Designed miniproteins, single chains, continued (3). Designs and how they scored, part 9

Each design is a single chain, and the fold is of that chain. pLDDT is the mean over its residues in the fold that is shown.

## One batch from the design tools (miniprotein)

Design m8281
Fold by ESMFold2-Fast:
Structure m8281 (fold): chain A 77 residues (1-77)
Amino acid sequence: AREREAQEVLEDIAAQRARWEESVARGRKHAEAAGPEHLAKFEELKAQLEAALALAERLAEQGLTREEIEEIVEAQL
């Protein structure tokens, strides 16, 4: 039962990473247009979100449910 949930969560994280890569390219261009301060903020937020995705992936590999992962990741941000 939990094996199926873990697989679904990992697949969702992979899909989120794919969408995130596209969003990063678009967001970076927008931040660059807004100025260096906004670009710096974008890079910080990017690093935090990438760390959150990596944490979620590790927790999913450990067999935690989507709800448990969301609660833990939110608490670490």
Scores: mean pLDDT 75

Design m8282
Fold by ESMFold2-Fast:
Structure m8282 (fold): chain A 110 residues (1-110)
Amino acid sequence: SEALKKIEEALDEMRRRIVERLEELGVPEEAVKEFEARLEELIAQLKEDLKKAKTVEEALALLDEYQAQVREVLLELAEEINMPEEKVEQLLEDFELLYERLKEFIKSVF
């Protein structure tokens, strides 16, 4: 569907913005690549799950689940590289803002 295509494009843009933000925060290149690979797997699974969603409510529930999974991966990355607490909080806030924008976008295209 046209709505699904736009959501997939928005997910890919969100991935690019998160990766760019990690690079700006000075996360080592190898760690960024590992994170991006995990994020790509989560997004690929979400795209497949979204094809099976029958309603906007089901789609939003899937997004909430994937937001939780991405947050977990970000926290694991932060712990692995011993990121300062203040930067972890900033990264999580930035992610939450990107997610809320994506959620509003999805509501607008269904």
Scores: mean pLDDT 82

Design m8283
Fold by ESMFold2-Fast:
Structure m8283 (fold): chain A 65 residues (1-65)
Amino acid sequence: SMAEQILANARAALEANPTSLATARAVAGELRKHGLISEEEARAILEAPTGEEAARLALAALDRV
């Protein structure tokens, strides 16, 4: 499904860029746009102080879906 492709692409991007704040934020925006994560989950990623923490939160959200 399209959702499965989005989730797989998001995971691959985060794994390739585990400390990138920009990558984690882009992933949060894409997942929120498709209704795959909550506004609260997306906000936590966007407000994370480091790329490592943002990526960790994004991966945790993916594991919940």
Scores: mean pLDDT 86

Design m8284
Fold by ESMFold2-Fast:
Structure m8284 (fold): chain A 97 residues (1-97)
Amino acid sequence: MEEERAHVIAVTAAALTAIGLQVEKELFGRSGVSEEEAQRLLDEALAATPSREGIRKVVRLIHRLETGREISDEEADALVEQLLKRVRELMARPRPP
């Protein structure tokens, strides 16, 4: 259950980041990926089952929105590990009162 929750949290965090980047692209329109392309990639990533593959798709989307280039599955897996580590750190920290 903890692993499943971590995956859901990771996918949600990645999706929120992608949405934030998409909104920034929509407002400023200045780099690499069109709003339509960003929306399509986000929708495709979110449609994936909450699994390592789904997280990898979302991580690839975030990288594409930030840099305008594709990354390999191997590079995406490395970023997934970093994202899961970050999620674990956040889960371990006590909530502010």
Scores: mean pLDDT 60

Design m8285
Fold by ESMFold2-Fast:
Structure m8285 (fold): chain A 80 residues (1-80)
Amino acid sequence: MVKITIEFDNGYKVVLEFENGELVNITSNNETALNIIKDLLSIPNVLKAVQDLAKELEKKGLKEVTLSEDEFSSYLESYR
């Protein structure tokens, strides 16, 4: 299992959990932050970008990464 945590400036966190490169769970300490990330992941290209990031982390032997909101946005923009 690989975890990608997106941390917002106000301390809100959204945790994306992946098994075998597939998104299996989304959790958050804040409903607004959760809904923002869920809305982004409803876009197929965004979901693919995040799944590809999880697969690369697994290849590197990493089980967890924490990204700021800005780092996450930059990753999605660079993936296009």
Scores: mean pLDDT 82

Design m8286
Fold by ESMFold2-Fast:
Structure m8286 (fold): chain A 70 residues (1-70)
Amino acid sequence: LAPEDREALTRRSDELLADLRRREEELREEMRRRVAEGGDPEEQERERQERLDRLWRGYQDELNALLDSL
């Protein structure tokens, strides 16, 4: 890869990871709020894990597409 292409890929990869982490934080905050409102902690944790798995699969798909574009 040319240095500029490698830098662009690194930047895009970092952006995807940052977006994933932001969404993880938003999900965690939402689940904490639901528990504080009287939700079942175990049920909320299960939902959080399911939604987190979905977010992670989406991230992996985007990352793989980015790498395959080389």
Scores: mean pLDDT 79

Design m8287
Fold by ESMFold2-Fast:
Structure m8287 (fold): chain A 65 residues (1-65)
Amino acid sequence: AAAPAEAAVDPDTRVSEEAANQIAEGLKWLGASDELAERVKEETLGATPDEVVRIVSRALKEDAA
């Protein structure tokens, strides 16, 4: 095979524009500011799933603090 196996994050697994929009919308639903939601959206675009979890978790903790 020419592509890496499950051990590597595939381009199709990365956060799409649609997924990033949903994440931003979810943050607004949780009371986050538009500014924070937009930053998370930009940071998660093209990010790996692991990074998305980290970014969202961090944003929620900072908003709660």
Scores: mean pLDDT 70

Design m8288
Fold by ESMFold2-Fast:
Structure m8288 (fold): chain A 60 residues (1-60)
Amino acid sequence: MTPEQARKAAEIALDEGASPRSVIAALKNAGATPDALRSAAEVLLEKGADPEEIQRALAA
């Protein structure tokens, strides 16, 4: 999974009402690389996700 694909997936999932934590968990389960996860996290933060929630989701 590329960083660009992860960003697009995060945007779509969030637009469908998924929580930021669920988006990060789904990408991890799909085998996203650390770079792809960082790109997805950036999109979620740009869309108003809580930075602490994102940090905890990435660390889990």
Scores: mean pLDDT 80

Design m8289
Fold by ESMFold2-Fast:
Structure m8289 (fold): chain A 73 residues (1-73)
Amino acid sequence: SEINKLVLRLIAAELRRIGLELDIERLKEQIKTETDPEKLAQLQARLQQLQQELQQLDQEIETLRSKIDQLES
């Protein structure tokens, strides 16, 4: 069913979100100990990229939840 497909997509998105949050935290720890300015800049750029991916994923999750709610009504 359409609802079952959306639920599976939501579960997959939630798992991706957990992985992304863990990657962000690991990267923040790397940034704290990095002394090379060039490497620090690369790590900060990667952190910004992952934070943007997290924002997009959060929007996807909200959209999926909204669609499921509408179909259950």
Scores: mean pLDDT 89

Design m8290
Fold by ESMFold2-Fast:
Structure m8290 (fold): chain A 69 residues (1-69)
Amino acid sequence: MVVQRLGLGDHARVMGEALVEAFPGAELVVTRGPVEDRVEVEIRLEGTSLAEHDAQFVRAQERVRERVG
């Protein structure tokens, strides 16, 4: 299992959608901190190499950047 955590701030929905598109079949866990305007997303993949996971993560970040600006 490979896990990465991202802070999404006010753009959580857009970032979540981009992550689902980049990591099909991955388990995404969204956690809200004590401050409601702060969220975190954990990406969980089983049977995936770290190198493959990192490549997908880079693509997800690029997609988020395109949508959020």
Scores: mean pLDDT 58

Design m8291
Fold by ESMFold2-Fast:
Structure m8291 (fold): chain A 61 residues (1-61)
Amino acid sequence: MGVGERLYRLLLELQKDPELLAKAAAEIRARIEEQGIDLSTPEGRARYQEIALEVLERVVA
């Protein structure tokens, strides 16, 4: 399964719980800011997807 497809499935589950989705979004943002991720670069976007996937998988579990 591709990273984007896995992210989409996790987002569908989290849409059932807006509080959990907000918590996940806040954690993703905090990690991006902490690590100084530049979302304008391909490398930064790849790192964002890794962080998002890790956080969403932990929150949904």
Scores: mean pLDDT 78

Design m8292
Fold by ESMFold2-Fast:
Structure m8292 (fold): chain A 107 residues (1-107)
Amino acid sequence: MIVEKVREVLEEARAAGLRVLQVTESDDRFAILVGTDPADPASQAFVVYDKDGNLVAEGYGGDSPAARRALEFARKLAELIMEAKKKSPEQYDEVVRLLREEAERAR
């Protein structure tokens, strides 16, 4: 279920010209970067969540419709990832793998 929702959000993001550009995972934090261009910070947005699923930080690089839309998708993806982490370790690992594969393809 959660993996399927992540795939749907990724497809929706691609239709909007947005890509997952980077995923960073540690024991206490999860961060995701979304944008249209890895070389243009003005196209990008990020969110950071702690291990308890609380939003720690978020932002976008420019005052543009693309960056604001990137923030919306970054939030949606991060929320689904944190839900997976709390409910299903197996789905969490799969979701993080999918996002890392998307980030690799965007470069």
Scores: mean pLDDT 79

Design m8293
Fold by ESMFold2-Fast:
Structure m8293 (fold): chain A 83 residues (1-83)
Amino acid sequence: KKEEAIALLNEIEELAKKNLSEEEYKKVTKLIEEAKKAIEEGDFEKAKKFLAELYGLIKDNVEDEEIKDKMGKLIQEIIDLLN
């Protein structure tokens, strides 16, 4: 479950790299690293808080509705893995 969640976070990071400015991508990578750390530590409530903040950045900064929906679904899949 943890390895699967980390793999999904890596997929979100690749989509962010292609669809966000360099400045917004750096913010996303910081939140992804914080979420990964929380997952590795087993603090799933803390990880979910970082995932919620990550989703906020995606909603505000990704203009492509299909990519936004895909990234949102990946975040929800990670949350489901952590329950």
Scores: mean pLDDT 84

Design m8294
Fold by ESMFold2-Fast:
Structure m8294 (fold): chain A 80 residues (1-80)
Amino acid sequence: SAENKEIREKISELMLKTAKEAKLSEEDLEEVKRVMEEVIENPDLSKKELLDIVEKLLRKFKIPEELREKTLKEIEEILK
């Protein structure tokens, strides 16, 4: 649905914002972008699967704990 796509787009925007705040390299930013584009284009992702993907991505790029926790809370709020 359009609502589900909008939710995925909001999460993608938040993830890219978080990656920029964490000062990821240009290459790492492009990888985050690529993964988030796949998330936006996948209509069958459950809330749990989406949370798992974003948490793994935040850990992979070693996002600082405070920023990681803030981002995850904001994603949970978007997902309700």
Scores: mean pLDDT 82

Design m8295
Fold by ESMFold2-Fast:
Structure m8295 (fold): chain A 81 residues (1-81)
Amino acid sequence: SVADGAAEEARKLGYGEAITNAASGAPAMGELWDKEGAAESVRAAGGTPEQARRGGERMYENALKGDPVGAAKSAAEAARP
């Protein structure tokens, strides 16, 4: 999953606490924003494919920082016209 991938990448980069934070926030968010969640949410709201891509990128970046709230907000903001 993206959650597992983010945790593995953070571990490889030496982000011990970021790995823990990303993993602990990931179960609920992975289903919503991981695979298709961000892109589908943006498309359902009438967003463009470009907005869907940006939402996914910001989710991954915030997961590496250990900020699950920021990841969720970034995806939601990408859905706004």
Scores: mean pLDDT 50

Design m8296
Fold by ESMFold2-Fast:
Structure m8296 (fold): chain A 66 residues (1-66)
Amino acid sequence: KLRDAIEALRELLRQRNSNVLTPAQFREIAKQHGFEIPDDTINFYASKENGRLSLEQAIEVLELHS
């Protein structure tokens, strides 16, 4: 579950040639892998990085909710 979600995030970043995720992209992948993370939590982490999440921040949020 957690590992599959992380690999999906890495693949999205690779396909988009990006090192950051939008809150919407992160929310969708997390939900697809059975993580119920509140929008407020995702937006809070994104606010620390100009409205985007790094892969490391996304992994930490997933680990806190696994």
Scores: mean pLDDT 79

Design m8297
Fold by ESMFold2-Fast:
Structure m8297 (fold): chain A 89 residues (1-89)
Amino acid sequence: SEIEEFREYIKELLENDEEIKEEFPDVKVEDFSDEVIERGLEIKKKTGASMRAIARAMLKNPKELISVKEVIEEDIEEGLRLLKEGVLG
């Protein structure tokens, strides 16, 4: 299911992404309800934002439904990070 695939993505970020692990040390994939995961997937479909940006928005407030504004703000921050690293120009 899309929910299960997104949970696996978040789990991989929390286990293997050093930046995410340092920023969100107290968050676990089990902290997200299916409703929160479904909201993230809905916003992905509507905005085309990256999985990482959506996951970061969710990780900041694991018990709350994220807004489109929160996802767009995270997507902008991720774009700026990639620019600084020389990935996007």
Scores: mean pLDDT 81

Design m8298
Fold by ESMFold2-Fast:
Structure m8298 (fold): chain A 73 residues (1-73)
Amino acid sequence: MTMDQAKQLVDKSIQDLQDSYLDSGNPQLAQSLVSQFQQQFQQSTSVDQYIQISFDADIQSGMVRIQRGVDSM
């Protein structure tokens, strides 16, 4: 995995998280979380850090989807 690919994973994870919360009717929470992850992304300088951010965002997105029953998960 290249550094650029890791950065793209973070970007996709953040966007997926934002969309998940926006669709749930919580735009305020979506904006707050996006801001938080964007700050962490800007402060990160290694592939491992990008992967960790992406993983954390994916977990949060998954939890929202499970609670809503979106995509049966």
Scores: mean pLDDT 72

Design m8299
Fold by ESMFold2-Fast:
Structure m8299 (fold): chain A 69 residues (1-69)
Amino acid sequence: SAEEELREHARRMVENLVAAHEANDEVTLQLALKELQMSREELEEIVRLYLEGREEEAVEMVVKALKKL
């Protein structure tokens, strides 16, 4: 379904954001913030949720951001 495809896309975005955050890849992080129209605080919350094992909540934040675009 379109919803399942959107959620899978969001999951890959979360994984890429976490990897960029752990690598201190500021260029990738700044591009992601601009593309998703998110604040730094929202991005840090996504990374925190993922690292705490709350992956589905992190994915939901990205899904909501994508739906606002």
Scores: mean pLDDT 86

Design m8300
Fold by ESMFold2-Fast:
Structure m8300 (fold): chain A 89 residues (1-89)
Amino acid sequence: LEELIEELARLAIEAGLPEEKVREYKERILEAIREGDYEAALRVAQELTDAAAKTASPELAKKITSVGLALGLALAEKMGLTPAPSFKP
């Protein structure tokens, strides 16, 4: 989780979001995770992803959306919402 959050923050800064604003989003996500509020963490992560993608070039926006989706799926798994893949063919 922290690695994906850090990657998303790095890409958001690269996209042109103010470093201070990105740091605030990162802190909000990490605080929600520490409290076990993965739904709040997911919401804030989506806000950061959307804000960064709107500022980014098309190719960077694609990377931001991809990392944001990966983070969202990881948070959903912590909430038990991610469907388990079939382990048998």
Scores: mean pLDDT 78

Design m8301
Fold by ESMFold2-Fast:
Structure m8301 (fold): chain A 92 residues (1-92)
Amino acid sequence: ELSKLLNELALKSLDLSVEEIDEVIERLQEILANSKLSKEQRLELEVAISFLAMNKAIRRLELKRGVPPAPEEVRRAAREEVERILEEIEKL
């Protein structure tokens, strides 16, 4: 369940801005710090944070090369789905 949610989160983060990805990373780090997690769940979260950091690096590189961000409608949908996923992770 957690692994599936984290994979969905990583995919949706591809449509987010650099700042939005930072907010997601911060939220996952907060969950990692404050939640009762098994060793396996902690590792899954750490791996997910690493993938998000990679997506952030890719987004920064794209912006530097003049690639425009995803359309606002797409980014809004991604933000809404990301928030839903984060809420589900917090319930575990």
Scores: mean pLDDT 84

Design m8302
Fold by ESMFold2-Fast:
Structure m8302 (fold): chain A 97 residues (1-97)
Amino acid sequence: GMSRMDKLNQLRDLLQQIAAKITDPALQMQIGIQIGLIGIVIGISKIEGRAPPMSLLRSIAKQIKAVADQILATSTDPAVQALAQKLKALADEILSE
């Protein structure tokens, strides 16, 4: 299975790919906030030499699931929908641990 750091990196990579494909400024801002938060958590974990706590990862996954649901409700781009489905699936996997 993926490490907690691998899961955070994959969530960030999926969010970055979605942000590059959407044009809605409000949704870009919401995604940008999540990318920033994940970046801070990854940075702190690297400085401290330890994985982030699972409670923090679950909190991030809950927020990301809400964003993924919003993207799926508003986007008509099949590529964006496919990325958002992957994002939601990873968030659901984290929340089930």
Scores: mean pLDDT 87

Design m8303
Fold by ESMFold2-Fast:
Structure m8303 (fold): chain A 67 residues (1-67)
Amino acid sequence: NLKLQAAVIIGEAIALYRKGKSVEEITEELVKRFGLPEEDARKIAELIKNKKPPQEIYDYVIEVLKK
């Protein structure tokens, strides 16, 4: 279920950001845990750091999971 996977990925990335993890550390953890391409994982971390709207973050993650 792509929607459930997206929610888990976003929840983990937000949790890491709230713990004070850098974009680089969040990127590494998303690659390690979810097997995301490094470029896409980094973009997700950047969207969260830049406080982009939740819908924009969600839409991006869904497109990544469709690849």
Scores: mean pLDDT 87

Design m8304
Fold by ESMFold2-Fast:
Structure m8304 (fold): chain A 74 residues (1-74)
Amino acid sequence: MEVDPFFEYVAQLAKEGKIDEAFLLAAYYLKKKNREDQLKSLAESLGRTVEQVEADIEANKERIDKLLEEIKKK
């Protein structure tokens, strides 16, 4: 099985109870990879629109950047 270091870190955040950070990081990754269908599914599962999720990504860009730095250190 392919273990993407990105999703490995998302799983670690979820295990630590940092569910909001895990969600933001996953949504950011799907947007960056142009996985719009998966991003829409994620938004729908949370009772949100894709536009609201994208707004959350923009509002938390600095937080996401810090999380991405942790991945790049590996």
Scores: mean pLDDT 74

Design m8305
Fold by ESMFold2-Fast:
Structure m8305 (fold): chain A 87 residues (1-87)
Amino acid sequence: RRELLSKIELTPEDVTEIAKIKEELEEIYEEKGLEYMLEELEKRIKESDKKTQILLLLAAIEFLTEKGAPEEYLKKLMEKILEIVKE
């Protein structure tokens, strides 16, 4: 996790954006459920630049960790971040 954050070079503004995305994902989850939230997340990732994709994935990992999602699912999201960072 710490090594991942170091390679991404997060600014204070990026940390604020992650928190904002996490709040948006929570609202979608409460209104429409997990499947719709994941679909919206995937759509946003596909429409985003490399840095925004990483912020979206980090927000999703933090949100899902808070909700007690399986570690296997979280690991897949982390591996996707590593793939994006690896160029």
Scores: mean pLDDT 74

Design m8306
Fold by ESMFold2-Fast:
Structure m8306 (fold): chain A 91 residues (1-91)
Amino acid sequence: SVENKLNEAIQKLQEAAEHIKRGDFEAARKALEEALKLIKEVYASGDPVMQMKAHMALRLAIEAFEKIKKEHPDVKEITDAFIEELEKQIK
């Protein structure tokens, strides 16, 4: 279901954040790519309620990554790239 895809995307966004904090940048990238694929499928569903929830999930993920970037300047460059990819998906 579209709702299951959104829930899985949210979990993968959280997984990406945890991997960044642990320095597992390759695992973080894979989790982000899988989350973005699921988010694109949610937007493609044409369901306005699910699209709004996906929009909120992306905004919350951006806030979480901005916080990581402020607390860990050493991961700024990769975190900036992740934020840019998330912002490109907002509709």
Scores: mean pLDDT 88

Design m8307
Fold by ESMFold2-Fast:
Structure m8307 (fold): chain A 78 residues (1-78)
Amino acid sequence: MSPLEQLREEARRAAEEVIREGLRRGLSLKELNKRLGEVLSEIGDRAIRELGIPRGQAEAVVFEVYVEAQEEILRLLE
């Protein structure tokens, strides 16, 4: 698996866990979005350090996963 695909997979798994835990704890949408941003930012920073992914590419993947996670939250609230 490429470093970029590793980042995408790790970010998606982390986003899923944040959503699951946030819903279990009854977090507000604002708190859930804040936690998602913090966790995904940390994962992106780690991938830049450990996998040597260029910052622009890491930020693009993190943003993509963040948007996907927000769409999932909206689906769960319908």
Scores: mean pLDDT 84

Design m8308
Fold by ESMFold2-Fast:
Structure m8308 (fold): chain A 55 residues (1-55)
Amino acid sequence: MDSHASAGASGAGGAGGGPEGQRAGMLAIKTEGDNGGDSRASALAGGAAGLRHPA
């Protein structure tokens, strides 16, 4: 393995903080509760997107 680069670094940042990560957050809401719609689940989805939106 001489070319052990570019694979992990590129995906690591976008998967959690990018638009893909925003979508993944919604999936977590459904799994967080029985049908989704918990204060905790809502904070996960809103916090990740809301905090970086206005400020």
Scores: mean pLDDT 47

Design m8309
Fold by ESMFold2-Fast:
Structure m8309 (fold): chain A 66 residues (1-66)
Amino acid sequence: MSVDELVKRFQKLLNKRQDLSLDQRTEVSQLLSKAVQALKEGNLEEFNKYLKKIAELLNVPVEELI
């Protein structure tokens, strides 16, 4: 998955989740930033770790994020 595709999927998901507080949105954005950085570094283990944390925070299956 490209960084652009990942960001687009997250923007779409967050737009559907109007129930999320500003603090929750900020945490997701921080985790997404870390996931993007890990992907750029080729660290798939860290990338998957942050993706899983985002999925748990949003209470969605990780498959909706990738």
Scores: mean pLDDT 77

Design m8310
Fold by ESMFold2-Fast:
Structure m8310 (fold): chain A 87 residues (1-87)
Amino acid sequence: SATQEYAKKVLEEMEENIRAAERNFEKNRSKLSEEQQKQVEELLEEMKRIYEEMKKKYDEGKLTKEEADKLYGRFKRLLHEIAVILG
């Protein structure tokens, strides 16, 4: 369905964004305080949880477009917070 194709693309984008954020974190780790490092690690973990939740619902055929949009919105907010910490 159109919703399943959309959800698959969002999941692929989420996975790419997690990998990019992890690379940027490793690149900048030595410039960050211990508190900032912990904050980024916690934000990355929450992003991964959102990905896992969306993936599970997608695999079960239960994911709506509205739910996908809400989960991706939350994900993008966390990604933005990481970007602010990393500069």
Scores: mean pLDDT 89

Design m8311
Fold by ESMFold2-Fast:
Structure m8311 (fold): chain A 97 residues (1-97)
Amino acid sequence: SEEARQAMAEAVAAADAGDPEALKTHFDRLIEALQKLVDEGKLDEAGELSLKAMFIFLAQYEEARLRGLDDVAAVIEEGIKRIHQLSKEIDKKKEEL
């Protein structure tokens, strides 16, 4: 999904810029794009992109903490929780196949 990859890239850029509002907007776009993949039955693509996003944003979380960007870190933490929950949904749907 180009939409999910673009949203992920823009979320990383917003985190690097220290912009929690832009980060939240791009996280919302990323979750929506990943959910669309799940709804379309593209579970392998959704799972791979969710795992990549989780890995990237765990690194971004640590960078935000080291920079003292508490608002950015909080948005990343919430985003990671949302991706983790979606990953659980993906695993459940794969077991139904």
Scores: mean pLDDT 86

Design m8312
Fold by ESMFold2-Fast:
Structure m8312 (fold): chain A 120 residues (1-120)
Amino acid sequence: SVEELIKKGKELAEKDGVKFVVDTDAAYLTYLAGQLAGQGRDQEAIELLELALKIEPYYGPAWALLAAIYRAMGREDLAEEVIKKAEEISPEVAKRVRQLNPTISEELEKELYKKYLESK
């Protein structure tokens, strides 16, 4: 269930000592997705990120990680479609994904991106 996935993400973040600037269910699902992507479980990570974005479409780190996973898979076409969808929700979120601009979620974005890169 969604509640079980959120709980698993919270437990994992607590175990890893991760603190989020924005406390949202989407943050925990995004964190869990980053861990799955680090394990090579990219399709499961994508499904969790799509779920996170259904819950909180304005959560920039989920858009950023989803685009990063598609790029890592060699699917720049899908990464561009992700950015295009983000632009329909918020042009500001799309700019963050393209330009890596600092925002109030900068620390979370850095932590999730670092975890993703270190796990590959």
Scores: mean pLDDT 74

Design m8313
Fold by ESMFold2-Fast:
Structure m8313 (fold): chain A 103 residues (1-103)
Amino acid sequence: VEEELKKLKEEIEKILDKMMEKSNPQDQKGLEMMKTGIKSNVDSAIKHLKDGNIKGAILSIERVILMVQQVLTYASKKDKSVAQELSKILQQLQQILQKVKSL
């Protein structure tokens, strides 16, 4: 689970960086805030898992899911290819959440 979260963090960061390169300055600020928030909550989820705090890990993963859903809504209006990549990531995050809930 921890390695899966770390890999998804790296994939999300790459997607957001690509989106920011093509975005206007206002949208870039919003995407940078989302990137910071997603990275922070993934790191928090990994820390909670290492500490045995399953409830904390669940909450952090749910926050990542909500943030990715917001980015997906934005991407769906701009780039269908990016939206498909984010949809796949969202599905993987939901699968990880179910694994963590089973701990």
Scores: mean pLDDT 85

Design m8314
Fold by ESMFold2-Fast:
Structure m8314 (fold): chain A 97 residues (1-97)
Amino acid sequence: SKREVVLEFAEFNYKLYLSQLGTEEDVRKQVEETLKKNKGIYNSVVLHAYLVKLAEAVKEGDEEESERLFRKILEIADKMREAGQVDPLILALEKVG
């Protein structure tokens, strides 16, 4: 399903951020700064930041925020696809319909 694909990419991107930044606090800070600097922009940098944010929401058990972020990620992926942008998540989503 699209949900399972998005959640796998969310966890993967969270682990990448954590491996690069070292702490959960630094991961949260990097996500917030990335999204603040890129308001209204839809690209892989923004998509990956939202995936990390989704992984954080899932870890915290915030079901409402997780659902909101899941829908936002699908919106961003659709906008990127319409603009001819390529991302591993977009390619994976196309395979599941």
Scores: mean pLDDT 89

Design m8315
Fold by ESMFold2-Fast:
Structure m8315 (fold): chain A 90 residues (1-90)
Amino acid sequence: SREALARFFELLAEQQRLLAEGVVDEELGKRLAEEMAEEYAKLEPEEKAELERLLAEIEAEAAKVAAEKGPVAAAELAAELLEEKAREYR
């Protein structure tokens, strides 16, 4: 469902923001991963394919920033792009 896609992007964006802030919270990280897995399980095969394609595009852009500015800047960009996708699918 579109709502499950939107929620997946929101959760992954939060994970990237925590990485950018250097927050090491194993309990929060585990909850985010569990919630992402639940939303992913609700997706149809074609929605999973679309998600994987969009994630690959975001990862490619983040990798360019990581090479130039480091992992924190890359995580911030990834979070912004994921938040934008969450809004589009909502």
Scores: mean pLDDT 85

